# Designs tried in a protein design run: designed miniproteins, single chains, continued (3). Part 83

Each design is a single chain, and the fold is of that chain. pLDDT is the mean over its residues in the fold that is shown.

## One batch from the design tools (miniprotein)

Design m10873
Fold by ESMFold2-Fast:
Structure m10873 (fold): chain A 75 residues (1-75)
Amino acid sequence: GRVIPGTVTAVNGTEVTVTVSGDAPAVGDRALIGGKTRDFEGVVVSVSGTTATVRLDEAASDDITVGNKVLFFHG
């Protein structure tokens, strides 16, 4: 398995847009997003170039802001 870092660039409801540099995650990979008060989990639903879209397991986007760190788990 590989861990791929990213950074949040947009939040829209339960969907988070993340920019990655170098390696890209794959659709179906799990993501962990570092929020202000806690971490959030989600799944990659689309990838286009250096941009991945993550669907959160729960609607808690107020704690997730642009610039928050993301880890993708590929393997």
Scores: mean pLDDT 82

Design m10874
Fold by ESMFold2-Fast:
Structure m10874 (fold): chain A 88 residues (1-88)
Amino acid sequence: DLAELDQKATKLLSNEEIIEATERARRIAKEKKYSIEELEKKIKELAEKLEKTEDEEERRRLAKEILEYIIALELLKEEEAKKAGIQK
């Protein structure tokens, strides 16, 4: 559940870190650096690492990266939905 993972990541981060993650996510989506499938795979791998990690600094680093990819994924899915709507 991406929503649950987003909540877990957000709880580990400061407001400033959330803003920074959102800005990086917008850049990732704009540049189309990763496909939707690649982002889903990265999120899954990072979530598995987060569950296994007890180090606070590493958990915070993983949470930032997870949030960046979740937001980027949502932005790309919204873009694809808009493109599909135009074709109808």
Scores: mean pLDDT 81

Design m10875
Fold by ESMFold2-Fast:
Structure m10875 (fold): chain A 115 residues (1-115)
Amino acid sequence: DREAQKKEIIDELTSKYKMPRKSVEVQIEYLESLGASMEEIREILIAAAKGDLEKLLELYKELIRRLSRDQILRFAQENFADAEELEALRNAPSLAELQALAIELLERYFKERLE
């Protein structure tokens, strides 16, 4: 049951990981809109709450490998790509090349902002 899983995730992230309820709700809605499952969302939010950046990066890479072109472009725009990087992503000639470039930019984003 989606609503039961959503409630369980919200309760876990707010009580155990001390995340603001509104932030958890917004992130669940966003990730679900990209096609992530409730289990994937739970793993992503727990990794984020723990500051487990290596795990978070791997989860985001797996997500990108399953997203459509439009979903990847939206995810990149909202999370890690600047205007020039987003233009490069838009110009990728295939889904495979778009996925590879998005993963490369995501890895760079994590390295530059978390070190």
Scores: mean pLDDT 84

Design m10876
Fold by ESMFold2-Fast:
Structure m10876 (fold): chain A 83 residues (1-83)
Amino acid sequence: MKSIEELIEEGRKRIAAGDYESAAKIFEKLANSDTYPLPSDTTEDETIEKLRRLLEELGLDGSKLKDEGTPEERYKQALEVLR
């Protein structure tokens, strides 16, 4: 079984490859999983929670974060900022 960090890394690899659907599925699995908690740094936990929530808002939850970009662009920007 993969840890939360491993799932995040897999998602990042998929995004780097331009496979946003696979990345979304990985993060959907992460968001719905029971692999929490991480006993490590609080900042890492917060980053994972933000990524999970952002992905849910962009694709999993059916909600849209619509400022001026597409959901894909918002997702990419959020990942870059949160790292």
Scores: mean pLDDT 51

Design m10877
Fold by ESMFold2-Fast:
Structure m10877 (fold): chain A 82 residues (1-82)
Amino acid sequence: APSEEELRFGAEGLAELLRKEKVPLTRENLEALRAELLEGRALLEAAIAAGEEMLSEEVAEQQLALIEGALAFLEEKLAELA
């Protein structure tokens, strides 16, 4: 399971990036980002399942944890807009 630190790092990283790039936290922008992250997660999970030799287990798990943290941040922001 992703560590709390890894989830926090993913969430904070996305929040900082959105602030730096001045991306408005609109439902449309948040839903578009969520869709991109869900696609990225599915592709990474498929690559892990296929036994892609280019991905170390540690790197793959870390990337999944960062994506999960970013997704949690987006879901929280979307809930605030509902």
Scores: mean pLDDT 77

Design m10878
Fold by ESMFold2-Fast:
Structure m10878 (fold): chain A 85 residues (1-85)
Amino acid sequence: MSISDPSLQREISEALARMSLSVSKIALANLRANPTTTVQQVQEAKDQTVRMFDLALSRDPSIAWLPGDKAALVAEFDALIAELE
């Protein structure tokens, strides 16, 4: 069933996208803080982050800030992978 209020639909999608961003930032911070972090763990977290953002964008592609924050987080994960290699 479609939601008849596009503002409400956008608010729900935006809230889910913000939650995904917060979870991904916390995961990255925890990986950076852990001295036993491996490249494989960072790669898995990056892959999960990409899947979460792609899912959010597939639900509502109008979330204008999401692609930029996705790109920034992917760059941070890639930097950590390079640091560990």
Scores: mean pLDDT 77

Design m10879
Fold by ESMFold2-Fast:
Structure m10879 (fold): chain A 86 residues (1-86)
Amino acid sequence: SEREKLIEELRELAQKAEDAFAAGDYEAALEAYEKAKELASKLPGSESAVVEATLRIAKAYEGLGEHEKAKELFEEVKKKIEEAKK
């Protein structure tokens, strides 16, 4: 199904991003995490995956020295986590 194809593509993008991040290639990691976030946003019930991808994107920006951009994204993640709590 299309959903199964999207899930597999998301898994492959996440792995590619993690490998790039571990290698210190923050530009490649950022590109792959952003694609993973976009794909996850198209899957119903993947809100946690979108939050996780946003956190990884923030860490990649921090690795690039873009500390203000990273801070904004960390704050977005905190807000989404707090909204999920009662």
Scores: mean pLDDT 82

Design m10880
Fold by ESMFold2-Fast:
Structure m10880 (fold): chain A 103 residues (1-103)
Amino acid sequence: SAQAALNAGLAAFEAGDYATARAHFLEAIKLAENAEKVDYLLIAEAYNNLGNLYFVMFQKEEAKKYFQKAIDYGQQAIKNGQDEERARSIIADSKLKLAVVEE
């Protein structure tokens, strides 16, 4: 499932296995996009985690792109009636981190 892929990505990220974490986050996004009802909230969470991943790897431009995608998909989650409180939390976290990445 998309959630299982997201959880596997988080576990790999915490373990410092960034290549495995990236692969799992991308798989989570693919599964969430291909669901019968697109899971915009899960896509937003996975993109926020990809932003964090690239930030710790000192790849600031990639981190910025993924934080922006997390914001965009979080807004789509709200528009599509998905969990608004969780979506706003992801948007707020991504916006804060995007500001920190800017020099």
Scores: mean pLDDT 90

Design m10881
Fold by ESMFold2-Fast:
Structure m10881 (fold): chain A 88 residues (1-88)
Amino acid sequence: SEAEKLTEKGKEYFEKKEYDKALENVIEALKIDPKYLDAWDQLTLLILENKDNKELLEKVIKKLEELKKKYPEADYITNMIDYLKSLL
């Protein structure tokens, strides 16, 4: 699937420590399939590796708020936003 390909691309950028590009690809995967578990796993790894990078975490929050507008029924997106805000 397209979501799978974008998630794999995000993983490759993550391994290269190109975190902004990793984030962009993972979020695009989640826009296509917000239930794709591997994409959520990659986003979680990105967050855990960058817990002290407030600028990156703020970018993640912004992207997730945009995702929530597309999928307002997905409570797990709101839960992730709340968790990330607790790290700031």
Scores: mean pLDDT 87

Design m10882
Fold by ESMFold2-Fast:
Structure m10882 (fold): chain A 68 residues (1-68)
Amino acid sequence: TIVPPERLAAAAEAISAVTGLPPEAVAALLRRVAPDGTVDAEKAAEFLSEITGADPEAIRAALEAAAA
């Protein structure tokens, strides 16, 4: 699932709720994964799980919900 640039703020808020990080920190991490602004939910979930220790399935679900 691809999260479009216009939904990136919603994705950062949703992941903030799952990981406990501030939305600004999540947004910075998402920009690192997708500098062109297009986020692959599976790739982003793997990356964020490795950095935060949060469940990758929970992060993926948050990204997919934000993309819809």
Scores: mean pLDDT 77

Design m10883
Fold by ESMFold2-Fast:
Structure m10883 (fold): chain A 93 residues (1-93)
Amino acid sequence: SELLKEAERLAKEAKEAAKKGNLEEAIKKIEEIIDLAEKALKEGDKETAKKIAELAVEAAMYILKVNPDAPLEDVLRIIGLILRAIGIIIDSE
């Protein structure tokens, strides 16, 4: 799936931005991954949507792990994205 390949690239880029402390870029990449998961879900590709949403959760959790001193605002944004991705995983079952 082209959507899955793009999501994998974005997840790698999000993790690289997170390692550099670039929280804004990392969060933006997670938002783009979730948009791809929502697109797959709308197209009826539940299997791809679930895989992409799982990548978003994993990458978002990684941002929090490597940035333990992240501002509360950014932490809450990331938690919101994790919850959106979990919703897609549930809707994909």
Scores: mean pLDDT 90

Design m10884
Fold by ESMFold2-Fast:
Structure m10884 (fold): chain A 83 residues (1-83)
Amino acid sequence: MEEDRKRGEAHLKEGDAAYKAGNYEEAIQHYERAFLDYLRAGDMEGALEALEKILEVEKQLDPNSPRVKALEKILETLRAELA
């Protein structure tokens, strides 16, 4: 679990680097890996952060895409669970 959390943090940083470089598809892949790593670690706060990063990139590509709507609903549900 601690190893998965560290992997999640590493993948978030890789996603951030790809995003800064304009490699949005690569950024999404890294953030998705971070999300899975945080879920394996039981780190719901980290998982939410990764989802928020994915949503940010997807909105920049196409704010009206079905992926954006799906991610917003997932994120809203997870935030409600943590509140």
Scores: mean pLDDT 83

Design m10885
Fold by ESMFold2-Fast:
Structure m10885 (fold): chain A 108 residues (1-108)
Amino acid sequence: LKEEIEKILKEFDPVAALLLGGEIARELAEEEEDPRLAAILRERSDRAFAAARAAYRAKDPSITDEEIEEIARKKIEKFKKENPELFKLLEELIREALLTVARREAEA
């Protein structure tokens, strides 16, 4: 588990991870039957996408949202193809973290 996490951190772009998290949060929101949890998950998705766009634009202010999404999707697809088991672990960890945070915020 530690070796798998270290490999993810070494080989996967952290900004692409933010976009992946945004996509997973959106999927979880669409599946969620509790409207309050769904709203929190949608907000988390929006924040993740905003953070990823800000990170890419800090390096190149001229880059478009479409170009950012294309770059990140290519990185995600490459990592998934080269490391399918690590990608599955990454998805599971992101889903668990998002649901834990959303449930905690819904209780407040």
Scores: mean pLDDT 80

Design m10886
Fold by ESMFold2-Fast:
Structure m10886 (fold): chain A 89 residues (1-89)
Amino acid sequence: MILKKGEVLKNQTIDKALIVEEGATVENCKIAKGVPVVLLPNATLGPNCVIEEGALVIAYKGATLKENVVLEPGAVLVAEEGVTLEAGV
């Protein structure tokens, strides 16, 4: 309950270190406490993503991270402008 901040767009749990810019969306994602997640304008994360402790996510303008993306502890993901990442293909 206390892990959610006012920066939640939809069905995510966040304690700290989330930057969500204008028009960015996060759906049904589980983001571990203290994980730095940066979503630039109109970036999309989810649905059903899992971001574990020690991971880092940076999604540039218009980048899309699709369903069921799982970032394990220590994983680094940088999605450039307009890039789409699909899990499980």
Scores: mean pLDDT 66

Design m10887
Fold by ESMFold2-Fast:
Structure m10887 (fold): chain A 90 residues (1-90)
Amino acid sequence: AAAELAARLEANAERLEPEVEAAAPVIAAEGDEALRLRTLGELVARVIRGSDAPASEAEREAALAALREAERLSREGRPNEEAIRVLAAA
């Protein structure tokens, strides 16, 4: 489930929390939300598969930040369908 996916990435995020927090504003500023969510989905899928995930730390931070954004939208009661689909596909 999306919550399970977020929890899995949160466990990894604890090691990268300072970096993730620093990257969050930059990712939020990404104008193409669809591109951001698609990239997030690909990174989440790789992380969950346990493969040597993104090529860079910045990409991992982007995935974690977008995951948190999707979780925030879900908490606000009307989640973005695209964000949920991206997370579920991973």
Scores: mean pLDDT 48

Design m10888
Fold by ESMFold2-Fast:
Structure m10888 (fold): chain A 84 residues (1-84)
Amino acid sequence: MEKASLEVEETINGADIKIKLEVEREGKTNHVKIEAEAKGTIDGQEIDESFTKEGSFESDLSAEEIVEKAREAYEEGAAALRAA
């Protein structure tokens, strides 16, 4: 079984962000689990959000490639939050 994961924990503009992504690949199927939390204040607005999402899909992408794409997406989102 192929496995890859991404964990991020940082503070952006007063918000504490924690994300954990796990990808397990069996054959051509990728099983993805994401857990995310954000707490703090951004532009005077209090946030306290968390979610867990799971999904499975067939792809030619490896578990590591999926994690890398997720990391890139996170960095884009983090940059947008820093620019706000």
Scores: mean pLDDT 78

Design m10889
Fold by ESMFold2-Fast:
Structure m10889 (fold): chain A 92 residues (1-92)
Amino acid sequence: SEEELKRIADVLYGRYTSLSEEGRKKEAEMNKLPKEFIDDPKAFAERVAKAILEVLEKNPDLTPEQIVEELRKDPELAFVTLEDVRIALKEL
C-alpha cells in the first residue's frame, strides 16, 4: 500500500541521510550505488521501498535473504542490501 511504502521510504531516507553529504558520496563510491542516492536520497529510498514491497506482494513467504536474491535478479536493484530489506520488514 502507499502508506506502507511511505513508512518504509521515510525510515530508509532517515538512515541514508544520517551521513554527511561527503559520507554519502564515499558510501555510493564504495558500494557502486546509483547517482540518485546522492542527488535525490528521498527518491532513492522510495525506489528501494517500492522494489521490496513488489517482491513481497508477489511472494509474501520469502525470508529477508531470499528477498535480496530476488531483487538481485534485476541489475537495477542489485544495490539493495539485506539490511535495507530487514528495515522494510520491521515497518510492516
Scores: mean pLDDT 78

Design m10890
Fold by ESMFold2-Fast:
Structure m10890 (fold): chain A 110 residues (1-110)
Amino acid sequence: MAKEKIKELMKRFIDNINKAVELLPSEIKPEVNELLKEAFAALQDGDVKKALEIFDKIIELASKYSKEAAELFEEAKKDLEEALKIALEVYGDEKEAVDLVLETITEVQE
């Protein structure tokens, strides 16, 4: 059950990020994509706090160009936080929880 719920959250997370990026002007897409790369790098390093802070920067930046894109990034952030919370409850270790979430993101992008 927990693994299936994490998969649902991560599928929605990826879908919402892709939709949000499509709504942004071409001029801002490179900056948002760079911030997304930095957020995923922080997650790979186990720095969940930094990753979530970068998502807040993405939401703030997107809100200047598209309210709908900002709302989609906010939903994606919430789905990521919930997935990490569920994974942490299962493993009791933040690195193992992050590794499971990252592995699940890779699986749902296939």
Scores: mean pLDDT 83

Design m10891
Fold by ESMFold2-Fast:
Structure m10891 (fold): chain A 66 residues (1-66)
Amino acid sequence: KVVELIDKLIAAIDNKDYKEFSKLRKELMSLLSKEEQEFFMDEVVRGKATDEGVKEALLKLKEKIE
């Protein structure tokens, strides 16, 4: 479920569908623990919130959950 959302978020970035990304991101954040939310947000900030940085943060989150 969470892994599927991460894959959909990456696809939304690749398609430049930022409205779908925003919707899916809200859903993802509701499913994550506080620790997972903090980890993801820290990685987004580290990547300076660029499209590539957000994709990298999502991939690292996926590895942490798997």
Scores: mean pLDDT 80

Design m10892
Fold by ESMFold2-Fast:
Structure m10892 (fold): chain A 97 residues (1-97)
Amino acid sequence: MDLDAALAEIRAVLNSDLSPEEQAARVEAILRSITDDEQLEALTDFVLEEARKLEDKEKRIAVLRAAARAYLENSSDVRRAIGRVFRAIGEIIELEL
């Protein structure tokens, strides 16, 4: 999937009336389809920023977990992936988990 198509699809998913589990699953599938580390990094940063705009705490937590997991498992550079995973964990903690 090209980056522009992936960005558009993620925005559509996160602004939809889908359940937290459905939004998380769709975001994870999109991130797992990206094979370029730079595109995966940019897309993951976009998901983390868009998740902060979600009013639903359960959707926010589900999406952050899905993004962190997909990025960590799909990134060829684990050292770069760790930073974004910690950012996602920090945002989950801020939501009082």
Scores: mean pLDDT 76

Design m10893
Fold by ESMFold2-Fast:
Structure m10893 (fold): chain A 90 residues (1-90)
Amino acid sequence: MEAISEEEAEKMIERGEKTLEEEASFLPEEAKKEAIKKVAEAARALAAGDNEKAAEYLAEAAKIVALALGMPEEEAEKLAEELRKRYVES
């Protein structure tokens, strides 16, 4: 797996923002903004070739969303850890 260019990272960020805006309009505004920020940081980490940091940022975004939806903290942490492992495996 190779690093993506800044141009590709920006396209991923734009697609991610549109997807989150359309599909997650039911999220609290603060949680939505924070999750989008983490997804953007993940895309930039990928552009820099840091797949582990990208996985961490994606896991943090998932935890923010899960907590905002009322999931227990323990369950949200398990979800984040599972996503991190899955991304590292890929």
Scores: mean pLDDT 73

Design m10894
Fold by ESMFold2-Fast:
Structure m10894 (fold): chain A 107 residues (1-107)
Amino acid sequence: MQEEIDAIDEAIDRIVELTKEALKENTLEAYQRALQEMQRILQELAAKMTDPSIKAELLEQAQYLQQLIDQLPSLSLEEQKYRFLLETLSVIGGLVVAKQRLRKKLA
């Protein structure tokens, strides 16, 4: 369980860095690459989870990111940035909740 919590913390840190890089570049290609890397991070993290509910939620979030990736080219750059930020915050929020659920099981 501590190893799973540590994996979530590492995932959050990686997603924060990807977000900063994408925002600095501020292009369609940068946002698409960042979302694709977030999908990979969520899928790899899900494989490390023993709780089937947390695993399912991570995989569902990864699938939802694909919808945004597919929609981005039809949006203005300003809308792409806004949608990217909202989805990134949703992903981080889900990871924080998953971490708290694992901590409660340790108590």
Scores: mean pLDDT 87

Design m10895
Fold by ESMFold2-Fast:
Parts: C-alpha cells; structure tokens; sequence
Structure m10895 (fold): chain A 90 residues (1-90)
C-alpha cells in the first residue's frame, strides 16, 4: 500500500507542480518518511484522496483531512531541513 500511495503522490506532483527533479526527490523522501509513521487505515485514506484528485474527483472530507495532515507534516519536515520549493519568480 505505501508504494502505491508514493506512486500516486509522484503523479500528483508531476501533474500539478513545477518542481525540479532534486526538489521532487526531496519531497518524495519526506512524504515517504511521513507515511512510515501512519496506520494502515490512515494510509488508505490518503490513497483514496490522491486517487480522487488525480481523477478530477472530489475526495471525501475524511480522506481529504488525512491527506491535508500528511502534506502539512511533509512540508514542515522539509522546512525544518531548510529545503525550499520556491522557483525563481520571473
């Protein structure tokens, strides 16, 4: 299940984000570490949310809240390590 969620998250990054390959690798690594702390139930909620987003469907509130928590923790982890995803503005 964790590997499936990681693949879905990578697809979401590729579809909706303009990250460099290095930024994408850092983001995926942090996301993986956050997933490793989750229960199987929480992982399934995140998987359903990611799948819905990739298919252009609205996730359930419960699934969205699980996804939002995981992405928040991932971003906080990256910020703590001094990693930024701000491409130079034109």
Amino acid sequence: MREEVLKLFEELIDKYSNLTEEQKEAYLKAFREVLDKLTPEEIEKVRRALQALLEGRRPSLEDWEAYARVTRETIEKLKKEGITFNPSPL
Scores: mean pLDDT 78

Design m10896
Fold by ESMFold2-Fast:
Structure m10896 (fold): chain A 88 residues (1-88)
Amino acid sequence: MNIFKLLDKDGDGVITADELFAFVAAATQKRNGRSLSAAERAQLRANVDAAIKRYDTDGDGKLNQYELFQLLFGPEMDAIRNRLFLGK
């Protein structure tokens, strides 16, 4: 619930790849204690884009709240999920 509120503070109910990437990048930077390099950002962005495409059947580049929940708690997002929770 806290994660969804952080991603969708406006209450639109839709999450874009850019919003998800920004959230994960912030969590990763906190864990590393430094800014991400260009290569690290590119790798993380590729992972986020692939995950969005996997759950975005409509091809809009956006996730509904239900699809977001499945993504966050799905096995393929285990590493990202752990970073979000372990960073605090």
Scores: mean pLDDT 65

Design m10897
Fold by ESMFold2-Fast:
Structure m10897 (fold): chain A 85 residues (1-85)
Amino acid sequence: MEETERLIERAAALLGVDPQLVRDAVEALLKGAANPVGRALLRERLAAEPDPERRELLARVLEGDETAAARLVLLEAERELAALR
């Protein structure tokens, strides 16, 4: 999807990596949401997540939202970059 690809490209640019690595991360997150063990782990993370933005994105990933998965990866990339400031 158009929005998903833009988020992937932004995350890759921030991390200085190949966009394919970010696509692989988004795919892994969605596959995790689709399998019983990964779903249980994501639900546990959602229940313990204090950040409202991350909580919203995790909930949408559990519903199979590809754009939310890409947005969550971008958010994590932005937070990693901010931690280096």
Scores: mean pLDDT 80

Design m10898
Fold by ESMFold2-Fast:
Order: structure tokens, then C-alpha cells, then sequence
Structure m10898 (fold): chain A 84 residues (1-84)
């Protein structure tokens, strides 16, 4: 499913960040962005683009923050609204 593909890409991005492989993480973030754009998920695609930019800057702290923002925008929108 699309949800399974998104979950896989998010896991691969996190693993690449943990390994310090920012080039691989940025490539996976670009794949995620294109997938989200193809689905018409404009806000989520924009968050993935911000993640890609942080990864290209090799800023681990910013990249992890942007990854969390992508995760919240993708599957946790209703839960995030309930908590905030």
C-alpha cells in the first residue's frame, strides 16, 4: 500500500540519518517528496522538501526536527490536533 511505502521511506531516512549518510537520506527524502506530490498531498510534500533541504545542509538536529514534522503531517494530523 501507499502507507507501507511511505513508512518504509521514513524508516530508511531515519536509518540513513543515524548512519550519518546525509546524501542517502536526502535522496530518500526526495523520493518521499515526489511520492507525496503524486498523491496531491501538497502540504506533506512541502514538509518533505524542507526535510531534504536540512539533510543537504548536513544539520542532524534540524533534519530530525523536520523528519518529525513530516511524520506528524503524514499520519498523525488528527492525533496532533487532539494533543495541541
Amino acid sequence: SVDAEISRLLAEIRAAIDAGDFEAAAAKAAELRELLRSLGWEEQAAKAAELEEALRAKDKEAALRKLLEVEIALGLDHMKRALS
Scores: mean pLDDT 81

Design m10899
Fold by ESMFold2-Fast:
Structure m10899 (fold): chain A 81 residues (1-81)
Amino acid sequence: MREELLRRLFEEASKHLPEEAARVLAEAGVEILEVAEKLSPEEAEKVDLERSAGVMAEALRAAGASEEEVEEVRRLGEEFA
């Protein structure tokens, strides 16, 4: 499951981002989804992709990503929300 989610997120991110940024985004996305799985199924369905992208952007910033990479992640969340 984790490997499948990582692969799908990496494939999608790689269409829009450099390989290193796509990898970091995919790893952060898997961690966010694993946290969401700890919520009840009803609560997990209320997790907004835009909110998830915001959390992912903050995680990337904390990991030392550039402001341009952080902004791109925010945009992806808005586009796919």
Scores: mean pLDDT 63

Design m10900
Fold by ESMFold2-Fast:
Structure m10900 (fold): chain A 66 residues (1-66)
Amino acid sequence: MVDALVRLMELSGMTENAEEIAQGIVSGKLPMSHLTGIVIAGVGRLVEEPEDEELKEALEEVLKLM
């Protein structure tokens, strides 16, 4: 889950502290609203770039784990 979330964040332009944020969400240290925000950002990027297969795969992997 952490790796999939980091990949989604990186592909969505959220590169700063991606691993720390992903770890915080997975461990429960950060609220689930952070996960929701990341998914919304990923969906927004995919709407603008619907042919971005890497972004689509990263988003699908995160959604499978929710």
Scores: mean pLDDT 77

Design m10901
Fold by ESMFold2-Fast:
Structure m10901 (fold): chain A 106 residues (1-106)
Amino acid sequence: SKREEVEKLIEEMLERIREILEKNNVPKEITDLILGSVEDSFRHMIEEVEKDPSKEGIEAAEARFLLHLHALKQEFIKELPGYEEVAEEIEKIARETLLKIKEILS
């Protein structure tokens, strides 16, 4: 089902992000917070799309998701100065996953 495909993409994305954070020696507590925040952002976006599956509703949900993702990235960089490249790779993975989810939901 579309929901099962979306869930699998989120799980695969979270595992990729975990591996990047672990390779860069990010503390487990911070890793868990980042993974939870990213997962929550995707779940909120999906819930918004389920409430309004119109093109306009999807575009609005995506815009809100991207604002949340940007805020998470800024907080991460503030907490861990010098990890800007790690933050950029996480954003790239999240944006790639968003595009795949949008294709499934369209």
Scores: mean pLDDT 87

Design m10902
Fold by ESMFold2-Fast:
Structure m10902 (fold): chain A 68 residues (1-68)
Amino acid sequence: MSPLVRAAQREVIDAIEAYKAGRLSIAEVEERLRALVERLRAAGLPEDSLASWEESLRVLLEGLREEA
């Protein structure tokens, strides 16, 4: 995997862990993940990869909201 994608995956894990530990609200997780996708777009990730990231993060956020 590219270093960019690896760093992005780490940021997602860190945000989820912070949410589960009570350090981030769901709205803050959503904002961080939105900013992450925008950084990936700015870095030149292909549209297919961006769409896959957006869908995966959307499903993840829906799951976190349902558990809250």
Scores: mean pLDDT 81

Design m10903
Fold by ESMFold2-Fast:
Structure m10903 (fold): chain A 72 residues (1-72)
Amino acid sequence: PEVLTRKGTFTYPWSEVRAELPGVRDVEELRAFLEERLAEYVAAHPGVELVSLRVEREGDNVTISVELRRTL
């Protein structure tokens, strides 16, 4: 089968994350929010799976890494 992989890595100040998502208080809540959004995307797109989601905070920065795979 053909496999297509998409990877994205994004870094944001934690202050920016909290300004945009005032209900998100920590990295665990941010991860849960992102998992919910990605689950909606996966459910809407047949053959797409979430391979990995990493949410890491170092100081005042949060790095979000996402990997999606689509099997045709």
Scores: mean pLDDT 80

Design m10904
Fold by ESMFold2-Fast:
Structure m10904 (fold): chain A 62 residues (1-62)
Amino acid sequence: DLEKYFDEVRERLAAGDTELLAEMNKIGKELAEESGKPPSVLELLERLIERQAERDKRAKEA
């Protein structure tokens, strides 16, 4: 499932989705501070997708 979302996110970024790019930068900084090293793009996207999916699902079901 993550591979499908990963591909969609990449397409959105290529189309000029600056909001997604800003969110990725924010998560990247957070992960870098936590680990002490810059995260890989895959790890960054997994975190972003999981957060977005959980937030949206929780808000919709609440």
Scores: mean pLDDT 71

Design m10905
Fold by ESMFold2-Fast:
Structure m10905 (fold): chain A 59 residues (1-59)
Amino acid sequence: LSVSDILNQLIREGKFSVQAVSLALGIPEEYLKKALAQEKDPHTPLVEIFAKVQQQWLS
């Protein structure tokens, strides 16, 4: 499954949160929160931010 598929599934289920994404992707919640804090554009979708974090985590 792609990370986008997982994130969109959480949105459809109404369970989209930093904790849920952390559990689904296996990325520490603190790492996701740090990425959110570093994002300067408030209009960037959360799904896009978390997809970038996942790509960096796998690197």
Scores: mean pLDDT 74

